# Ledger of designs, part 26: designed miniproteins, single chains, continued (4)

Each design is a single chain, and the fold is of that chain. pLDDT is the mean over its residues in the fold that is shown.

## One batch from the design tools (miniprotein)

Design m12879
Fold by ESMFold2-Fast:
Structure m12879 (fold): chain A 73 residues (1-73)
Amino acid sequence: IADVSEPVTPEEIVAGAEEVVADLKAGRLTPEQAYIRLVALRILAAYAELQGNDVTPAREAIDRAGAEIDRLA
């Protein structure tokens, strides 16, 4: 990756998962695009965990978003 990003917090990942669901419901994302974003959020959660963060809320938010995408697809 060409750019060095600041560390992502679990709270930002939760917000990202909620935004994916909101964007899907608003028609701004297709289910396929929503799944791609969810994969990116899972990778960010893994990095946050490696930095010593409690990612339980982030993982739960991602799982809820995935279930909602499945329901709407």
Scores: mean pLDDT 79

Design m12880
Fold by ESMFold2-Fast:
Structure m12880 (fold): chain A 73 residues (1-73)
Amino acid sequence: DLPGLSEEERAIVEEGVAAALPLALAGKEEEARKFLVETVTARLLAAGLSEEKARAIAGYALAVLGQRVAKIK
């Protein structure tokens, strides 16, 4: 859990998770995780975040995806 994410950073995570979720539910969990990390990281870097912070937030996004999948499956 990363407290202190901005509204924009949270939106990037939520949009990424929403886009990755159908892939994960279709059994393409590796593809879903890769897609999520790549898209979230790219958007955060484009927004001017450091690589370290972008990686930390991408890790948080993976945790959110896992939690959403666990609640549905």
Scores: mean pLDDT 81

Design m12881
Fold by ESMFold2-Fast:
Structure m12881 (fold): chain A 69 residues (1-69)
Amino acid sequence: VLEEAKRLRETVEALEKIRKYLPKQTFDDMLDELLKRAREVLEKARQAGDEEAVSIAQETIDRIEKLKA
């Protein structure tokens, strides 16, 4: 779960760096898919009691939501 959360955060950071090369709609659609995945990782982390994974997943969700605003 922790490794999954870290990979997800890395994917969001990579997507943010290439934002200017993507149509806005494509970027927003990719963020929506990543947000859905981040919420699933957060739920798994909470069930596992992995506080570090919970923290990373929550930060990733917050970052995606800010990028969509």
Scores: mean pLDDT 80

Design m12882
Fold by ESMFold2-Fast:
Structure m12882 (fold): chain A 81 residues (1-81)
Amino acid sequence: MLKPEEIRLIVTIRGVAKSERGLRETQIMAEALGMKLKLLGEREVEISGVFPIAQLPLIEQGIELARKVMEKTEVKLELAP
């Protein structure tokens, strides 16, 4: 039987922090959400994590916050296999 808790989302957020302060705020956000942050450049970041689909509202809040602190924000949501 397929259960909602068996469905996971791979969440990837990429962007360029608007400033050093924006980068710091992005790091704090990633840590608060339990996501992995990877530095691609001085202010270019990739934030990724795997979440149960039940946590979608939390994910949406994190995406909204990311859009406030980063320019050129790209969001990718994928079903985990």
Scores: mean pLDDT 76

Design m12883
Fold by ESMFold2-Fast:
Structure m12883 (fold): chain A 94 residues (1-94)
Amino acid sequence: SQSQQLQKASDYLQKASDYLKQGDVDSGVQQLDKAATYLKNAGMDDGAKVLQQMKKDAIDAGKKGDKDKIDKLADHAQKAADFVSKMSQSISQQ
């Protein structure tokens, strides 16, 4: 269901945030990629594109050792996880 695809996207966004906060950029990027796939499966094409851009930003920041940028991307992933989870809950009740 769309609700299940959104919940999986939220779960992977939470994992992405956790890995990025730990400085594990490669694992964080992998979780962002999975989240983007689930958003696309839910029909959230624009959201999936935003996550693909976040992946590119995380890879670039990781190569440069830009810890401040990685921390900001982790915060963005956490907020996205919360938003997508609430959307999933709303859809499952309608």
Scores: mean pLDDT 88

Design m12884
Fold by ESMFold2-Fast:
Structure m12884 (fold): chain A 77 residues (1-77)
Amino acid sequence: SLERKAEAIANALAIADGVTPEQLAKALGLSVETVQRILDALVEAGLVRRENGVYRAVDPSKEAAEKIREVALEALR
């Protein structure tokens, strides 16, 4: 489901010390194009930052992870 994919994206960003679009795409069975669109939405929302092609959650809290899940779900629709 889209809900499960959004949760997986939020969890990956919460536990990893940075992820690339290619790593997320492979882990989630999504295209790099789809993952890039989701990551761009998360950066726009201020929830994730990009440094040298690596994406990191701005806030490692569970509260921030819930917001990441919501934005990712919206971007997957």
Scores: mean pLDDT 82

Design m12885
Fold by ESMFold2-Fast:
Structure m12885 (fold): chain A 99 residues (1-99)
Amino acid sequence: GKGAEEAIEGANKAGLGAVVGTKDITRGVGIAIRAIGGATGIAIAEEKKDKELAEEGARDLLEAAELAVEEAENEEGRKLAEEGLREAKEGAEKALEEV
């Protein structure tokens, strides 16, 4: 659905923001993997109509996106992470309404 699609786009932007924004690329990649994992959980939850799985996926996605913003050490990474967090929040909210 639209919620899962927006959550995935948000996860991709937040993940890119983490990789670009952090001095430690391994840390940035770890944040990106967690964000993508959360968004994937939301997509599976929409298909299965599993509210608990959607809530868990939303939590993982939003916590990872917030870490991307917090750990960004340059303006480019921070702006990408902030945009990703906004899209992730909108996507997660829509997905939770559809489950």
Scores: mean pLDDT 87

Design m12886
Fold by ESMFold2-Fast:
Structure m12886 (fold): chain A 80 residues (1-80)
Amino acid sequence: DKIIVHTEDAKFIIETENGKATKVLVENPKTPDAEEAAKLLNELVKKQGPIDANLVSLVLKEYTPKQLKDGLTISLKDLD
């Protein structure tokens, strides 16, 4: 299944399995930060396993691409 999140900065496509996000894709990013945020979300899924799809959808809507990129960079470093 897929969840599509439209934001001012990009269209995000969340691929889901059993309500968990397994992959995040970005279309038409207006900023490089949106593409990087999607990339970092995929790296987080790879390191800790699939994340609740509703949570991923909420953070994509609530935070700017720069805020999400910065926060994910810190979270990924904590997992290393």
Scores: mean pLDDT 81

Design m12887
Fold by ESMFold2-Fast:
Structure m12887 (fold): chain A 83 residues (1-83)
Amino acid sequence: MAKREEAEKVAEEAAEEIRKLSPRGDELSAKVKEAIKLVAENPKSIETRGKANLMLAEVNKIDPESGRVGALGMNKVRALMEE
Protein backbone atom coordinates (compact mmCIF):
# COMPACT_ATOMS: atom_id res chain seq x y z
CA MET A 1 0.00 0.00 0.00
CA ALA A 2 2.84 2.47 0.79
CA LYS A 3 4.26 1.98 -2.74
CA ARG A 4 0.88 2.86 -4.25
CA GLU A 5 0.71 6.12 -2.26
CA GLU A 6 4.27 6.98 -3.36
CA ALA A 7 3.36 6.25 -7.02
CA GLU A 8 0.29 8.52 -6.77
CA LYS A 9 2.49 11.33 -5.42
CA VAL A 10 5.02 10.88 -8.26
CA ALA A 11 2.15 10.89 -10.80
CA GLU A 12 0.70 14.10 -9.33
CA GLU A 13 4.11 15.85 -9.33
CA ALA A 14 4.65 14.85 -12.98
CA ALA A 15 1.13 16.10 -13.85
CA GLU A 16 1.88 19.52 -12.30
CA GLU A 17 5.16 19.85 -14.24
CA ILE A 18 3.39 18.89 -17.50
CA ARG A 19 0.70 21.55 -16.95
CA LYS A 20 3.51 24.14 -16.94
CA LEU A 21 5.15 22.79 -20.14
CA SER A 22 2.19 22.68 -22.55
CA PRO A 23 -1.02 24.66 -23.32
CA ARG A 24 -2.74 21.23 -23.36
CA GLY A 25 -1.12 20.34 -20.02
CA ASP A 26 -4.33 19.16 -18.30
CA GLU A 27 -5.08 16.62 -21.10
CA LEU A 28 -1.47 15.47 -21.42
CA SER A 29 -0.90 15.26 -17.64
CA ALA A 30 -3.94 12.97 -17.27
CA LYS A 31 -2.52 10.50 -19.84
CA VAL A 32 1.00 10.56 -18.33
CA LYS A 33 -0.45 10.13 -14.81
CA GLU A 34 -2.33 7.03 -16.03
CA ALA A 35 0.87 5.58 -17.58
CA ILE A 36 2.82 6.17 -14.33
CA LYS A 37 0.10 4.49 -12.24
CA LEU A 38 -0.05 1.54 -14.65
CA VAL A 39 3.71 0.90 -14.30
CA ALA A 40 3.57 1.38 -10.50
CA GLU A 41 1.03 -1.49 -10.19
CA ASN A 42 3.35 -3.95 -12.01
CA PRO A 43 6.81 -2.35 -12.41
CA LYS A 44 8.49 -5.65 -13.42
CA SER A 45 5.89 -6.58 -16.06
CA ILE A 46 7.11 -6.29 -19.66
CA GLU A 47 3.46 -6.01 -20.86
CA THR A 48 2.73 -3.13 -18.46
CA ARG A 49 5.93 -1.33 -19.52
CA GLY A 50 4.94 -1.79 -23.17
CA LYS A 51 1.46 -0.36 -22.61
CA ALA A 52 2.88 2.65 -20.73
CA ASN A 53 5.36 3.30 -23.57
CA LEU A 54 2.52 3.20 -26.13
CA MET A 55 0.50 5.69 -24.05
CA LEU A 56 3.51 8.05 -23.91
CA ALA A 57 3.95 7.67 -27.69
CA GLU A 58 0.30 8.75 -28.14
CA VAL A 59 0.99 11.79 -25.91
CA ASN A 60 3.84 12.73 -28.29
CA LYS A 61 1.37 12.86 -31.22
CA ILE A 62 -1.12 15.19 -29.46
CA ASP A 63 1.04 18.30 -29.00
CA PRO A 64 3.98 19.65 -31.10
CA GLU A 65 5.89 20.41 -27.84
CA SER A 66 5.08 16.90 -26.54
CA GLY A 67 8.73 15.82 -26.76
CA ARG A 68 9.34 17.57 -23.42
CA VAL A 69 6.18 16.05 -21.93
CA GLY A 70 7.03 12.56 -23.22
CA ALA A 71 10.60 12.77 -21.90
CA LEU A 72 9.35 13.84 -18.45
CA GLY A 73 6.80 11.01 -18.37
CA MET A 74 9.38 8.44 -19.52
CA ASN A 75 11.86 9.55 -16.82
CA LYS A 76 9.21 9.13 -14.09
CA VAL A 77 8.16 5.71 -15.49
CA ARG A 78 11.81 4.57 -15.68
CA ALA A 79 12.46 5.61 -12.06
CA LEU A 80 9.46 3.52 -10.91
CA MET A 81 10.62 0.51 -12.98
CA GLU A 82 14.21 0.59 -11.63
CA GLU A 83 13.59 1.87 -8.06
Scores: mean pLDDT 69

Design m12888
Fold by ESMFold2-Fast:
Structure m12888 (fold): chain A 93 residues (1-93)
Amino acid sequence: DELKKILKAAIKAIKESKASEEVKEVLISMFETALKAIEENTKMSDELLLQLLVDAISAMELLSEEDKNALISVLSKPNLTVEEMTDAILSLK
């Protein structure tokens, strides 16, 4: 439940962020794919899903190192909240 709420909040925050349209499209696609994995009950752990998002973001050449580090830091928190995720994404340039 909580991770699903966090991913939905992330998608909304990406759309409201100041990031470029290209960065927004890639990030929205990644977070929507993660959300679908939860909805399809793939039996993937929340920890594994978050690690896959971290790995995918780390590989994005379209993101600055500052923006990558901000997103990776928030996704690596064991008690990640909707508010923390939203704040990190809205800080993207």
Scores: mean pLDDT 81

Design m12889
Fold by ESMFold2-Fast:
Structure m12889 (fold): chain A 57 residues (1-57)
Amino acid sequence: MEFQKKIEELKKAKETLEKRLKDADIPSGFRDGIRFSLMTPEEREEFIKKLEEEAKK
């Protein structure tokens, strides 16, 4: 399975994009949306858990 290669590439792309977003001072909500699209499956689950916690509270 090419899963490991996909994860590594996504992590590198995410780091590059995070630096660009930080430089541009993009609002956190927009950055969260962009990060979600570049997330690994584990990170997406983490993000969804945060949304569920916020919805619960």
Scores: mean pLDDT 66

Design m12890
Fold by ESMFold2-Fast:
Structure m12890 (fold): chain A 57 residues (1-57)
Amino acid sequence: SALDQGLALLAAGKPAEAITALEKAPDSPEKYAALATAYAATGQYALAAKAAEQARK
């Protein structure tokens, strides 16, 4: 799945590619938690904060 691919890319240290994969995943807390991590790793702190908020809903 796109979520599994995004998580694998994060584990491989490829946060920019992970963002692209995760954007294609269905909405879930797991997707938004992974996006928050990926955005923070790429210096996109405002987007990371928004994704972290979505992960808690």
Scores: mean pLDDT 85

Design m12891
Fold by ESMFold2-Fast:
Structure m12891 (fold): chain A 71 residues (1-71)
Amino acid sequence: SLEELYREFKDLIMELSEKIAQLPDPEKQLQYAKKLNEIRDEAERAYKNGDVEGIKKAIEQAKKLLEEVES
């Protein structure tokens, strides 16, 4: 459901935010925080519009960002 996907997204964003906050490089922290905010904005718009594919896209973008942060 839309609600289940958005909950999955929020859990992923919470984990991602915690990892970004723990980065030792302040420039990388700022860079990733900006990307995270863009992904959040797109997901919020998708959720308000009932756009399931938009939320799935946001989840994939968040997963990709998580891989970048962990590298």
Scores: mean pLDDT 87

Design m12892
Fold by ESMFold2-Fast:
Order: sequence, then C-alpha cells, then structure tokens
Structure m12892 (fold): chain A 85 residues (1-85)
Amino acid sequence: SDEEAERQRRIAEAFEKVLPHLTEKERKIALYLFRTGGEASLDELAKALGVSKEEVEEMLQRFIEKAREVLTPEEYEDLLKALGL
C-alpha cells in the first residue's frame, strides 16, 4: 500500500540521518543489515566484515546509541525493528 511505501521511505530517511555519525566499519555493518532486511546473523556480519562476533556486537551497540541520540523515539523504534535489532 502507499502507507507501507511511506513507512519504508521514513525508515530509509531515518537510516540516512544516522549514517554520517558512524565510523566506516559501523556504516558497513548498518548497510549490510539494511540490505538483508535485518535477517543477517552475527556470524554472517562477522564474516562479511572480517571481524570477530564480539566486535560486531560492540559496533551494533554504538550504532544503537548513535541512532537513539539522532532520531525521534518513533524513528528509532522503526529503524531498529527494520534492522532486526
């Protein structure tokens, strides 16, 4: 529906607001999660970026913290849900 298309556009806009506040590695993780519709496992993310699962978890936590700082509560919840977080 048009409403669902608008929701997806709002999620993409929220994502774009967060990207400039991230490191290059954090952006790569966030983009990978966005492209996979939040379905990527920690193992897949670790393999894709050539890092440990622990580093992926740390980078995801920093992404979550930055998203919380930059976005409204509604934008934050919608974005995290879309990323499987």
Scores: mean pLDDT 83

Design m12893
Fold by ESMFold2-Fast:
Structure m12893 (fold): chain A 69 residues (1-69)
Amino acid sequence: TRKEAQQRTDQIGKLPPEQRDDAILDDVQALLDQGRIDLAEALVREAEKAGLVSPETAKQARDMVDRAR
């Protein structure tokens, strides 16, 4: 899951900055819909570490992961 989260983060990093927040939320929602909660959480963590997502959107994504538990 960590390697897949890194690959997803790398792809999001190739997008224009204004598209990154929406891309993170879309990917997190898709992973949660698939029951891949651990990967969704790892994706949020890696995106935050890379500085690819706004603090507000990162909080929203974490809340989505927490509610899917």
Scores: mean pLDDT 81

Design m12894
Fold by ESMFold2-Fast:
Structure m12894 (fold): chain A 62 residues (1-62)
Amino acid sequence: GVDAELERIRDETARRVRSLEEKARQAMADGNLEEAEKFIAERDRVYREGAERARQLVTDAL
């Protein structure tokens, strides 16, 4: 059902976001601010894509 797909999208998005946040933290610890900014930008992109996928799924199901 839609709820199960929404849960999958949420869980996948959360997993990817956590991975990118860990990479950003490591880059910061290494003093690589440029690399950290890239991971932060990718994290924000993943959030937006996850939200859009969820929105489209709900809209198409209603």
Scores: mean pLDDT 84

Design m12895
Fold by ESMFold2-Fast:
Structure m12895 (fold): chain A 58 residues (1-58)
Amino acid sequence: MLSKELEDYIRERGRKMGLPQDRIDRAIAALQRYLEQVPEPAVDPFVAADRILQAFSQ
């Protein structure tokens, strides 16, 4: 699962963006899945979190 630090970051970021709790939970699940499937990640997990939240804000 995500580290507490990364999960806390995405929750706080999502709240600041005005996302409902359901959307934030989906973003966390999407980030977990992304990190599990990318064997050679080109991006920092926090950058990936921002990109996923941006996608869920639309």
Scores: mean pLDDT 75

Design m12896
Fold by ESMFold2-Fast:
Structure m12896 (fold): chain A 68 residues (1-68)
Amino acid sequence: SEEEAIERMVEIILENTDLSREEAEKLARIALETKDSDPVGVRLLLQGVSVETASRIAKEIDEILKEL
């Protein structure tokens, strides 16, 4: 379900970054609406997340989106 996908993406973001749950939920919804992790990756970089961590999160988000 979309709700389960959002929660999985939120958990990945929270486990790998210092972002708030509210920010993580916003990013998860952007990924779901666009069916693309690239906008999320860019926003993570703008918030100071490293390229390595942002790339890892984006890859995991893409795997979740493929299941929908």
Scores: mean pLDDT 85

Design m12897
Fold by ESMFold2-Fast:
Structure m12897 (fold): chain A 105 residues (1-105)
Amino acid sequence: KLKEYAEEIERLFKEGAPDEEILRKVQEVIRDIFPDVSEELAKEIAEAMVKALKEGRFSPGAILTALEKLKELGVSPEEILRWLKAGVPPAVFVAEAAVRKMLEE
C-alpha cells in the first residue's frame, strides 16, 4: 500500500502535476494512515510534506514509511506537523520517537 502511494506521488512530481493535485493525493495518504485526523490538520501536514518534497529534502517513500512508523510509535499528527515545519528529516523523526518509547521501558 505505502509503496504504491510513494510511486504515485513520485510519478506526479516527475510528470509536473499541479501542486493542488499532489496536495490532494498526499492528503488522501495522510488520512489513510491517520483515519481520525481532521481535514484541516491533514491539509496542513500535506502542505508541509509537499514543500519538503519540492525542496528535495527527502523522497516520498522515505517520508511515508516514517509516517507509518511514527503512528506505530504513538506520535500524534500534530507533533508530526511541528517536526515537518521545523525541517527535521523523516529518519530523525523515527529515531526520536523510538528513543522516547525505549526510555518508557
Scores: mean pLDDT 76

Design m12898
Fold by ESMFold2-Fast:
Structure m12898 (fold): chain A 81 residues (1-81)
Amino acid sequence: SIEDLFNELVEKHPEFFARHPKLKQEMGEAIENYNKGLLSPENMITFFDNVLKIAESVMSPEEFAAFKEIIDKMKALIKSS
């Protein structure tokens, strides 16, 4: 599920989310709102693209590649729904 992928993302990148606690909260809220039908697939994809932009600006290329792999799996689940 998208929630399982989010939990995996947090587990694998704990330092990133410790430095961006509001982003962690916003991601959780976005997933909850998406599941309630309060956030469109298009807006969810845009949100994930903005998360990737933040991650790319602060992570090494290797760390970012691993982070992006999980986000891309989350985006794929949204697109297949």
Scores: mean pLDDT 85

Design m12899
Fold by ESMFold2-Fast:
Structure m12899 (fold): chain A 97 residues (1-97)
Amino acid sequence: IEDIPASEFVEELRKAAKETGDPELKKALLEAAELAEKENKGLVEFVESLINTGDPYKQTAALLMLNLAAVKALKEGNMELAKEILEKLNELEEKIK
């Protein structure tokens, strides 16, 4: 999962922002998309940075990015990658509860 750039999920984050009825979540999703394009970080490093803000909306954006990555891996038949992403998702969900 270290080889997945956060920027791969920019379009999906913008789509989620357009579809959400929550204005604070919309703002967090759009900010996450802009940072993902600008910072050129790997997915794990980027989502951990969002979790570490302590902001529940940024944390929600981070968990969405991992879910999108897991779905993509499953669609491509990469079960090992999907498992690694889901394990990271579970770890970070426990951290914010």
Scores: mean pLDDT 83

Design m12900
Fold by ESMFold2-Fast:
Structure m12900 (fold): chain A 86 residues (1-86)
Amino acid sequence: MEEEERENQLRELAMRALVEGESIGTLVRRMRALGVKISPAEAREIMKELLTEYLLNQRNREDPSARSEPALIAEATAEADEIVAP
């Protein structure tokens, strides 16, 4: 059902896994319970995307111009990638 609703549910599960330090396997299992065909690699990418968005949103609250700064975006993406790396 609605792509946006599904994406929101997946992000919620990914955030929970990230905060609670759950394994990628546990996250995949929870996502599949929602009827989504997803691999561990895909689940990791969703978690990384969500973390990157969270970091960018935090910085944007402190400095609204942060959204337009390529170096800041790259730094947030790299940090998220390191945290959820295989």
Scores: mean pLDDT 69

Design m12901
Fold by ESMFold2-Fast:
Structure m12901 (fold): chain A 56 residues (1-56)
Amino acid sequence: MSVPSDFQNALAGSTSVLDGNINRRIQINEAVAAGDLEKLLALSSPESIQRAQELT
């Protein structure tokens, strides 16, 4: 799959911990509004997800 698949996967990963972290939610919304795939990928990284879960 191409760039659109990467974008969808990054968004899904980012939103999986959204309810437990308001700051993460704000960052995801900003990245989506800007079309910033790299920021979304960073937010959906294993380290970022683990950190968000720890804060939940």
Scores: mean pLDDT 62

Design m12902
Fold by ESMFold2-Fast:
Structure m12902 (fold): chain A 68 residues (1-68)
Amino acid sequence: MEFKVIPIDENTVKLEVSEKVILTLPNGEKREVEGEIILSTLEALFSEIELPNGEVKKLTDIAEVIEK
């Protein structure tokens, strides 16, 4: 499974995922993500991602960061 975090600007990132995942935002909101989603930098720093196998990881610990 592949995760990429691509900086768009100083306050905005794009998260790309190869498979459907559940993203838990810092405010506790859950979103189902398929393909890509645009996040604020703060959301990306403090969000957790639930993998299809049920593991929960910090987004910053698993995502490959690509420069724009």
Scores: mean pLDDT 73

Design m12903
Fold by ESMFold2-Fast:
Structure m12903 (fold): chain A 96 residues (1-96)
Amino acid sequence: VLSEESKRFLRELEEALPEALRLVGGPDTPRRGLYIALLAYWIAYRRHGREGARDVALLLLDRLGERGLPEATVARLRALIAARASPEELAAVLLA
């Protein structure tokens, strides 16, 4: 059973998904799924300020490092997250 707060969080993520999908664009599996998830949680955090969403975005960034994203790129993305950068800036670094 989900609490009303958990239902609200899921709605915030669902509302963020179209922008995350648009920013990632074309197919690149399996990293594409992690990119979409990272951006969706980051967009939700930026719109609503939910710290749990930021924490999941950081966890997903660590998973991308494990999946072959270079250490320097992970560090740059972590710095952008700390600076509360736009989703477009994060997407540009992810897709470079």
Scores: mean pLDDT 83

Design m12904
Fold by ESMFold2-Fast:
Structure m12904 (fold): chain A 85 residues (1-85)
Amino acid sequence: CKLTMTIEASNKDKAVAIANSVKNELSKVSGVKSINVTVTSDTKVTITVDCSNTDNAVNALNVVKSTLLSLKDKYSIKSVNVSLS
């Protein structure tokens, strides 16, 4: 089960900071098998999370939502796209 998130911010440093915060919180979540962070442009970062099952992926998504909510105003998040497969 794979959770993919694309985060857009005003610049690369902010996008990377957001992605690192999300990666740090996700590393504490049970059932997360791997986390990959890729810089896809000067304003976008993609985070791919591999989870053991759908329940663990939903739990990981909830952790991401909480983390992004806490960082929304500080890092001027422009958009977040999330997909589950």
Scores: mean pLDDT 79

Design m12905
Fold by ESMFold2-Fast:
Structure m12905 (fold): chain A 88 residues (1-88)
Amino acid sequence: MSPAEQVRELLKRVEEKLKEAKEAAEKGDLEKAKKAAEEALQLVRELGRLLEAAGDPEALAVAEEEAAKLQPLAEEAGEALRKLLEAA
């Protein structure tokens, strides 16, 4: 896969984990929500390493564009998890 394709695949997995974290937090499943959030964070770290190693401007541009699309979901997941933690 090209670096840009690897970036898209990693961000797709981040989106899936953010959705999982949000849904689990909204259902009151703190353990599942925390696990999904931790997995999303690990994928973001892997993405950072890939971008640093590739040094590819196209991969960086794709990462910025796709990450911007995920920002609302990340904010929603973080808000849901915060509300669940405050309720516990």
Scores: mean pLDDT 82

Design m12906
Fold by ESMFold2-Fast:
Structure m12906 (fold): chain A 92 residues (1-92)
Amino acid sequence: MEKAKELEKRAEEAIKQGNFKEAALHYVDAAILYAEEGKFDEAARFLQKAIEILEKSGNEELVKKVRELAQKLFSSDNPVEILKEIKELIEK
């Protein structure tokens, strides 16, 4: 997906600049795009990248909340909604 590849490039650039929160948001946006296309394995990979980058930000409480939502992701009736909730938590 061209849009998801663009988001991955933006995330990598944000990481180079030390902007870990922005990088995590771009990875979550990519995960949302993959989930909307039913590509849940790819969505999970990008969500995992977002979590790893958030751990570098030092916000342990945010990481804990994101991990709790991520555990519910693929057992939910609406995985896209959970990914959007994760995005809102990071945007705080």
Scores: mean pLDDT 82

Design m12907
Fold by ESMFold2-Fast:
Structure m12907 (fold): chain A 71 residues (1-71)
Amino acid sequence: MSAATASAIGRELTARAEERGGLTAEEIREILARYPEVSEADVELITAEAERRGYLDADEIQDALVRAYLA
């Protein structure tokens, strides 16, 4: 995944989380479906955190993106 794509994803997910007070795994999957460059493994890694917590707020999304992209 390119750094530009990762930045765009982070921006959209954070903005949506702020609008809604948090994002569920389903909502994250809908957003990530717009980015075909994202591997299925990265989608599952990010959405697994949302499934375990019920939802992710903007800060939790940022942490999950750092973990998925840099770990």
Scores: mean pLDDT 75

Design m12908
Fold by ESMFold2-Fast:
Structure m12908 (fold): chain A 66 residues (1-66)
Amino acid sequence: QQRLWEEAQRLVAQGQALEAAGDYQAAIAKYQRARDLVQKASSVPHAQQMLQQLDERIQQLRERAE
């Protein structure tokens, strides 16, 4: 589960870089993948908080992209 959490954090960092570059669709894809991994690692401390943060980011980026 820690491995999944670490991979999710890496995906979030990649999503942030894509977001900064204005590639919102690619950023959303990275955040969605990170969300899936965090969901599977739900027993890791603070996983629920990260799920909420990812859901909010994805929603915000979809609003900007549309």
Scores: mean pLDDT 78

Design m12909
Fold by ESMFold2-Fast:
Structure m12909 (fold): chain A 66 residues (1-66)
Amino acid sequence: NEEIQELVQALLEDPSNNDAFNRLLRNKEKNALLEIVKNMPSPSPLDLIASEFYELDDVVELLKQK
């Protein structure tokens, strides 16, 4: 979770940081990303990045519900 939070923070500061986003997918399971997103405030820059990744459709849907 600590590693995921580090990468999420990097994305929040620079939403165009695709490398940080890809590392989140590689190092942790998709479910861990969803848990982080659920606990983050809305709106989040992650919704902009997640919409570009088909594998993260459920993250995008979760952000829309917040």
Scores: mean pLDDT 56

Design m12910
Fold by ESMFold2-Fast:
Structure m12910 (fold): chain A 98 residues (1-98)
Amino acid sequence: MSLLEQLKKLFKSEGLEPTVEKMIEFNENTPGGTGGLGPETVLLLFQKRYGLKVDGILDEETVEKLKKEGIEVPESLIGYNILDEETMEKLIEVLLKK
């Protein structure tokens, strides 16, 4: 299954076409890896989907919504766009199920 293709469809349906272009550019310049997914890119889609401020940054509202979806993020990361691979995988799974 192409994770990048599924995410492209989601981002287009949510009106985040510039983010899709950034994903393609990153993936083309990074052979291998997780398909060109940065934490900022995944956070933008999550925030858009849940009606939050769409800035790609972990704010208190974003962290609270992530916790409600079963994704725990340390409060020390508020103000940053840093996520570990396990947290990103869980977030992508939540986005793909809805």
Scores: mean pLDDT 66

Design m12911
Fold by ESMFold2-Fast:
Structure m12911 (fold): chain A 110 residues (1-110)
Amino acid sequence: SLKEEAIKYLEEARKLANRAAELGAQVDPRVAGYATAAIHYLNKAIEYVKKGDFEKALEYVDGALKAIDKMREAARASPDPAGRAQLLATIDEIRKLVEKAKELIKKMLE
């Protein structure tokens, strides 16, 4: 179902956000902080998708995307080139998964 697929994308994004928090702690502490915020929003988005409250789920998805964008800005500002490259790739994958979930949640409102 679209609902189960959206949950799977959000759960994979949350798993990668936890990985970004671990990598981010070594690169810039702000990345770990924004990853924690993104994880909170992803947990809430999953909760509301499971409840069938797709409008609330989209609010939390948008919160997660804002936290992910701030995480990317903090990672880009890092002076560590090797850690920065791996972290940015992980953050970009998180964003793609969250955007896929967002499109599925929007379809459930139609």
Scores: mean pLDDT 89

Design m12912
Fold by ESMFold2-Fast:
Structure m12912 (fold): chain A 55 residues (1-55)
Amino acid sequence: SEREELLKLLNEIVIGSLEFVIESMKRNHPNDPKAQKMVEELEKEKERLRKEIEE
């Protein structure tokens, strides 16, 4: 259904956005412990969303 395709597309966009934010934080704040913790949390969220798409 179109709704199912839209949800997959939205999840892909969110994953791509998370990847962009993660890379930006690693580049701009490599030595910030708060940024490192945020990157770790974002990586976990990205992994979670990937599992939902693969199901």
Scores: mean pLDDT 81

Design m12913
Fold by ESMFold2-Fast:
Formats: structure tokens, sequence, C-alpha cells
Structure m12913 (fold): chain A 84 residues (1-84)
């Protein structure tokens, strides 16, 4: 499934950039938060600056680098654009 492929890619990004292992539940929560942020941005509910601030907050909440969260955001956004 697309979700399972995204979960595998997210796990690989987190390992490569931050040297960390996330639980399956953490990866699910991270993907849901990123998808919600993308949906809000596409709906015009948040500005680009608000997206950047939200990505920083997500990075802090998950104990990941901003670089890792930015790569995950780009991956999820590109995947959703391809499916639309």
Amino acid sequence: SVREALKRRVREIVRRLDGRELTDAQIDRLLDEIRALIADYRAGKVTEAQVLMSLMAIAQDFGLSVETIREIYRLVRETLERLA
C-alpha cells in the first residue's frame, strides 16, 4: 500500500539523517501530522511561514532534526501530488 511504502521511506530517512529508530506508532502519528499540515496548507488555512513553524514544532515533539522533518514533508507532499 502507499501508506506502508511511505512508512518504510520515513523509517529509512530517520535512520539515515538522525540515526534513530521510531516505533510503528510514532511513524503513523508523524505521517498523520504531516498529512494534516499539507492539507491545511493546500486549503489556504496556513501560510508558508506557519508551515515552517509547524515543521519545527513537529521536529521538537518527535526529537528529530528539522532537516529530517523537511525531507519527510517533501516526500509526503510529492507522493500526495502524484496520487492526485
Scores: mean pLDDT 88

Design m12914
Fold by ESMFold2-Fast:
Structure m12914 (fold): chain A 67 residues (1-67)
Amino acid sequence: SAIDAAKEEKLKQIADFLKIPYDSSLSVEQNVKKIVESLKLDEQQAQNFLDFLNNLFAEVEEEVRKA
């Protein structure tokens, strides 16, 4: 879907900024886990990062729906 493609593009940009390789053969959720593991985040840091991504993805969904 257009929403899934937009979320993937955003996550790919974040991964590139963090210098973590993005794997297009994995789902968005699997790539998020890979990024969290690569950053060596503890559980609290991982939750904060996931909250950040969920807010970002909600904004992406709203923008795609308005387009």
Scores: mean pLDDT 80

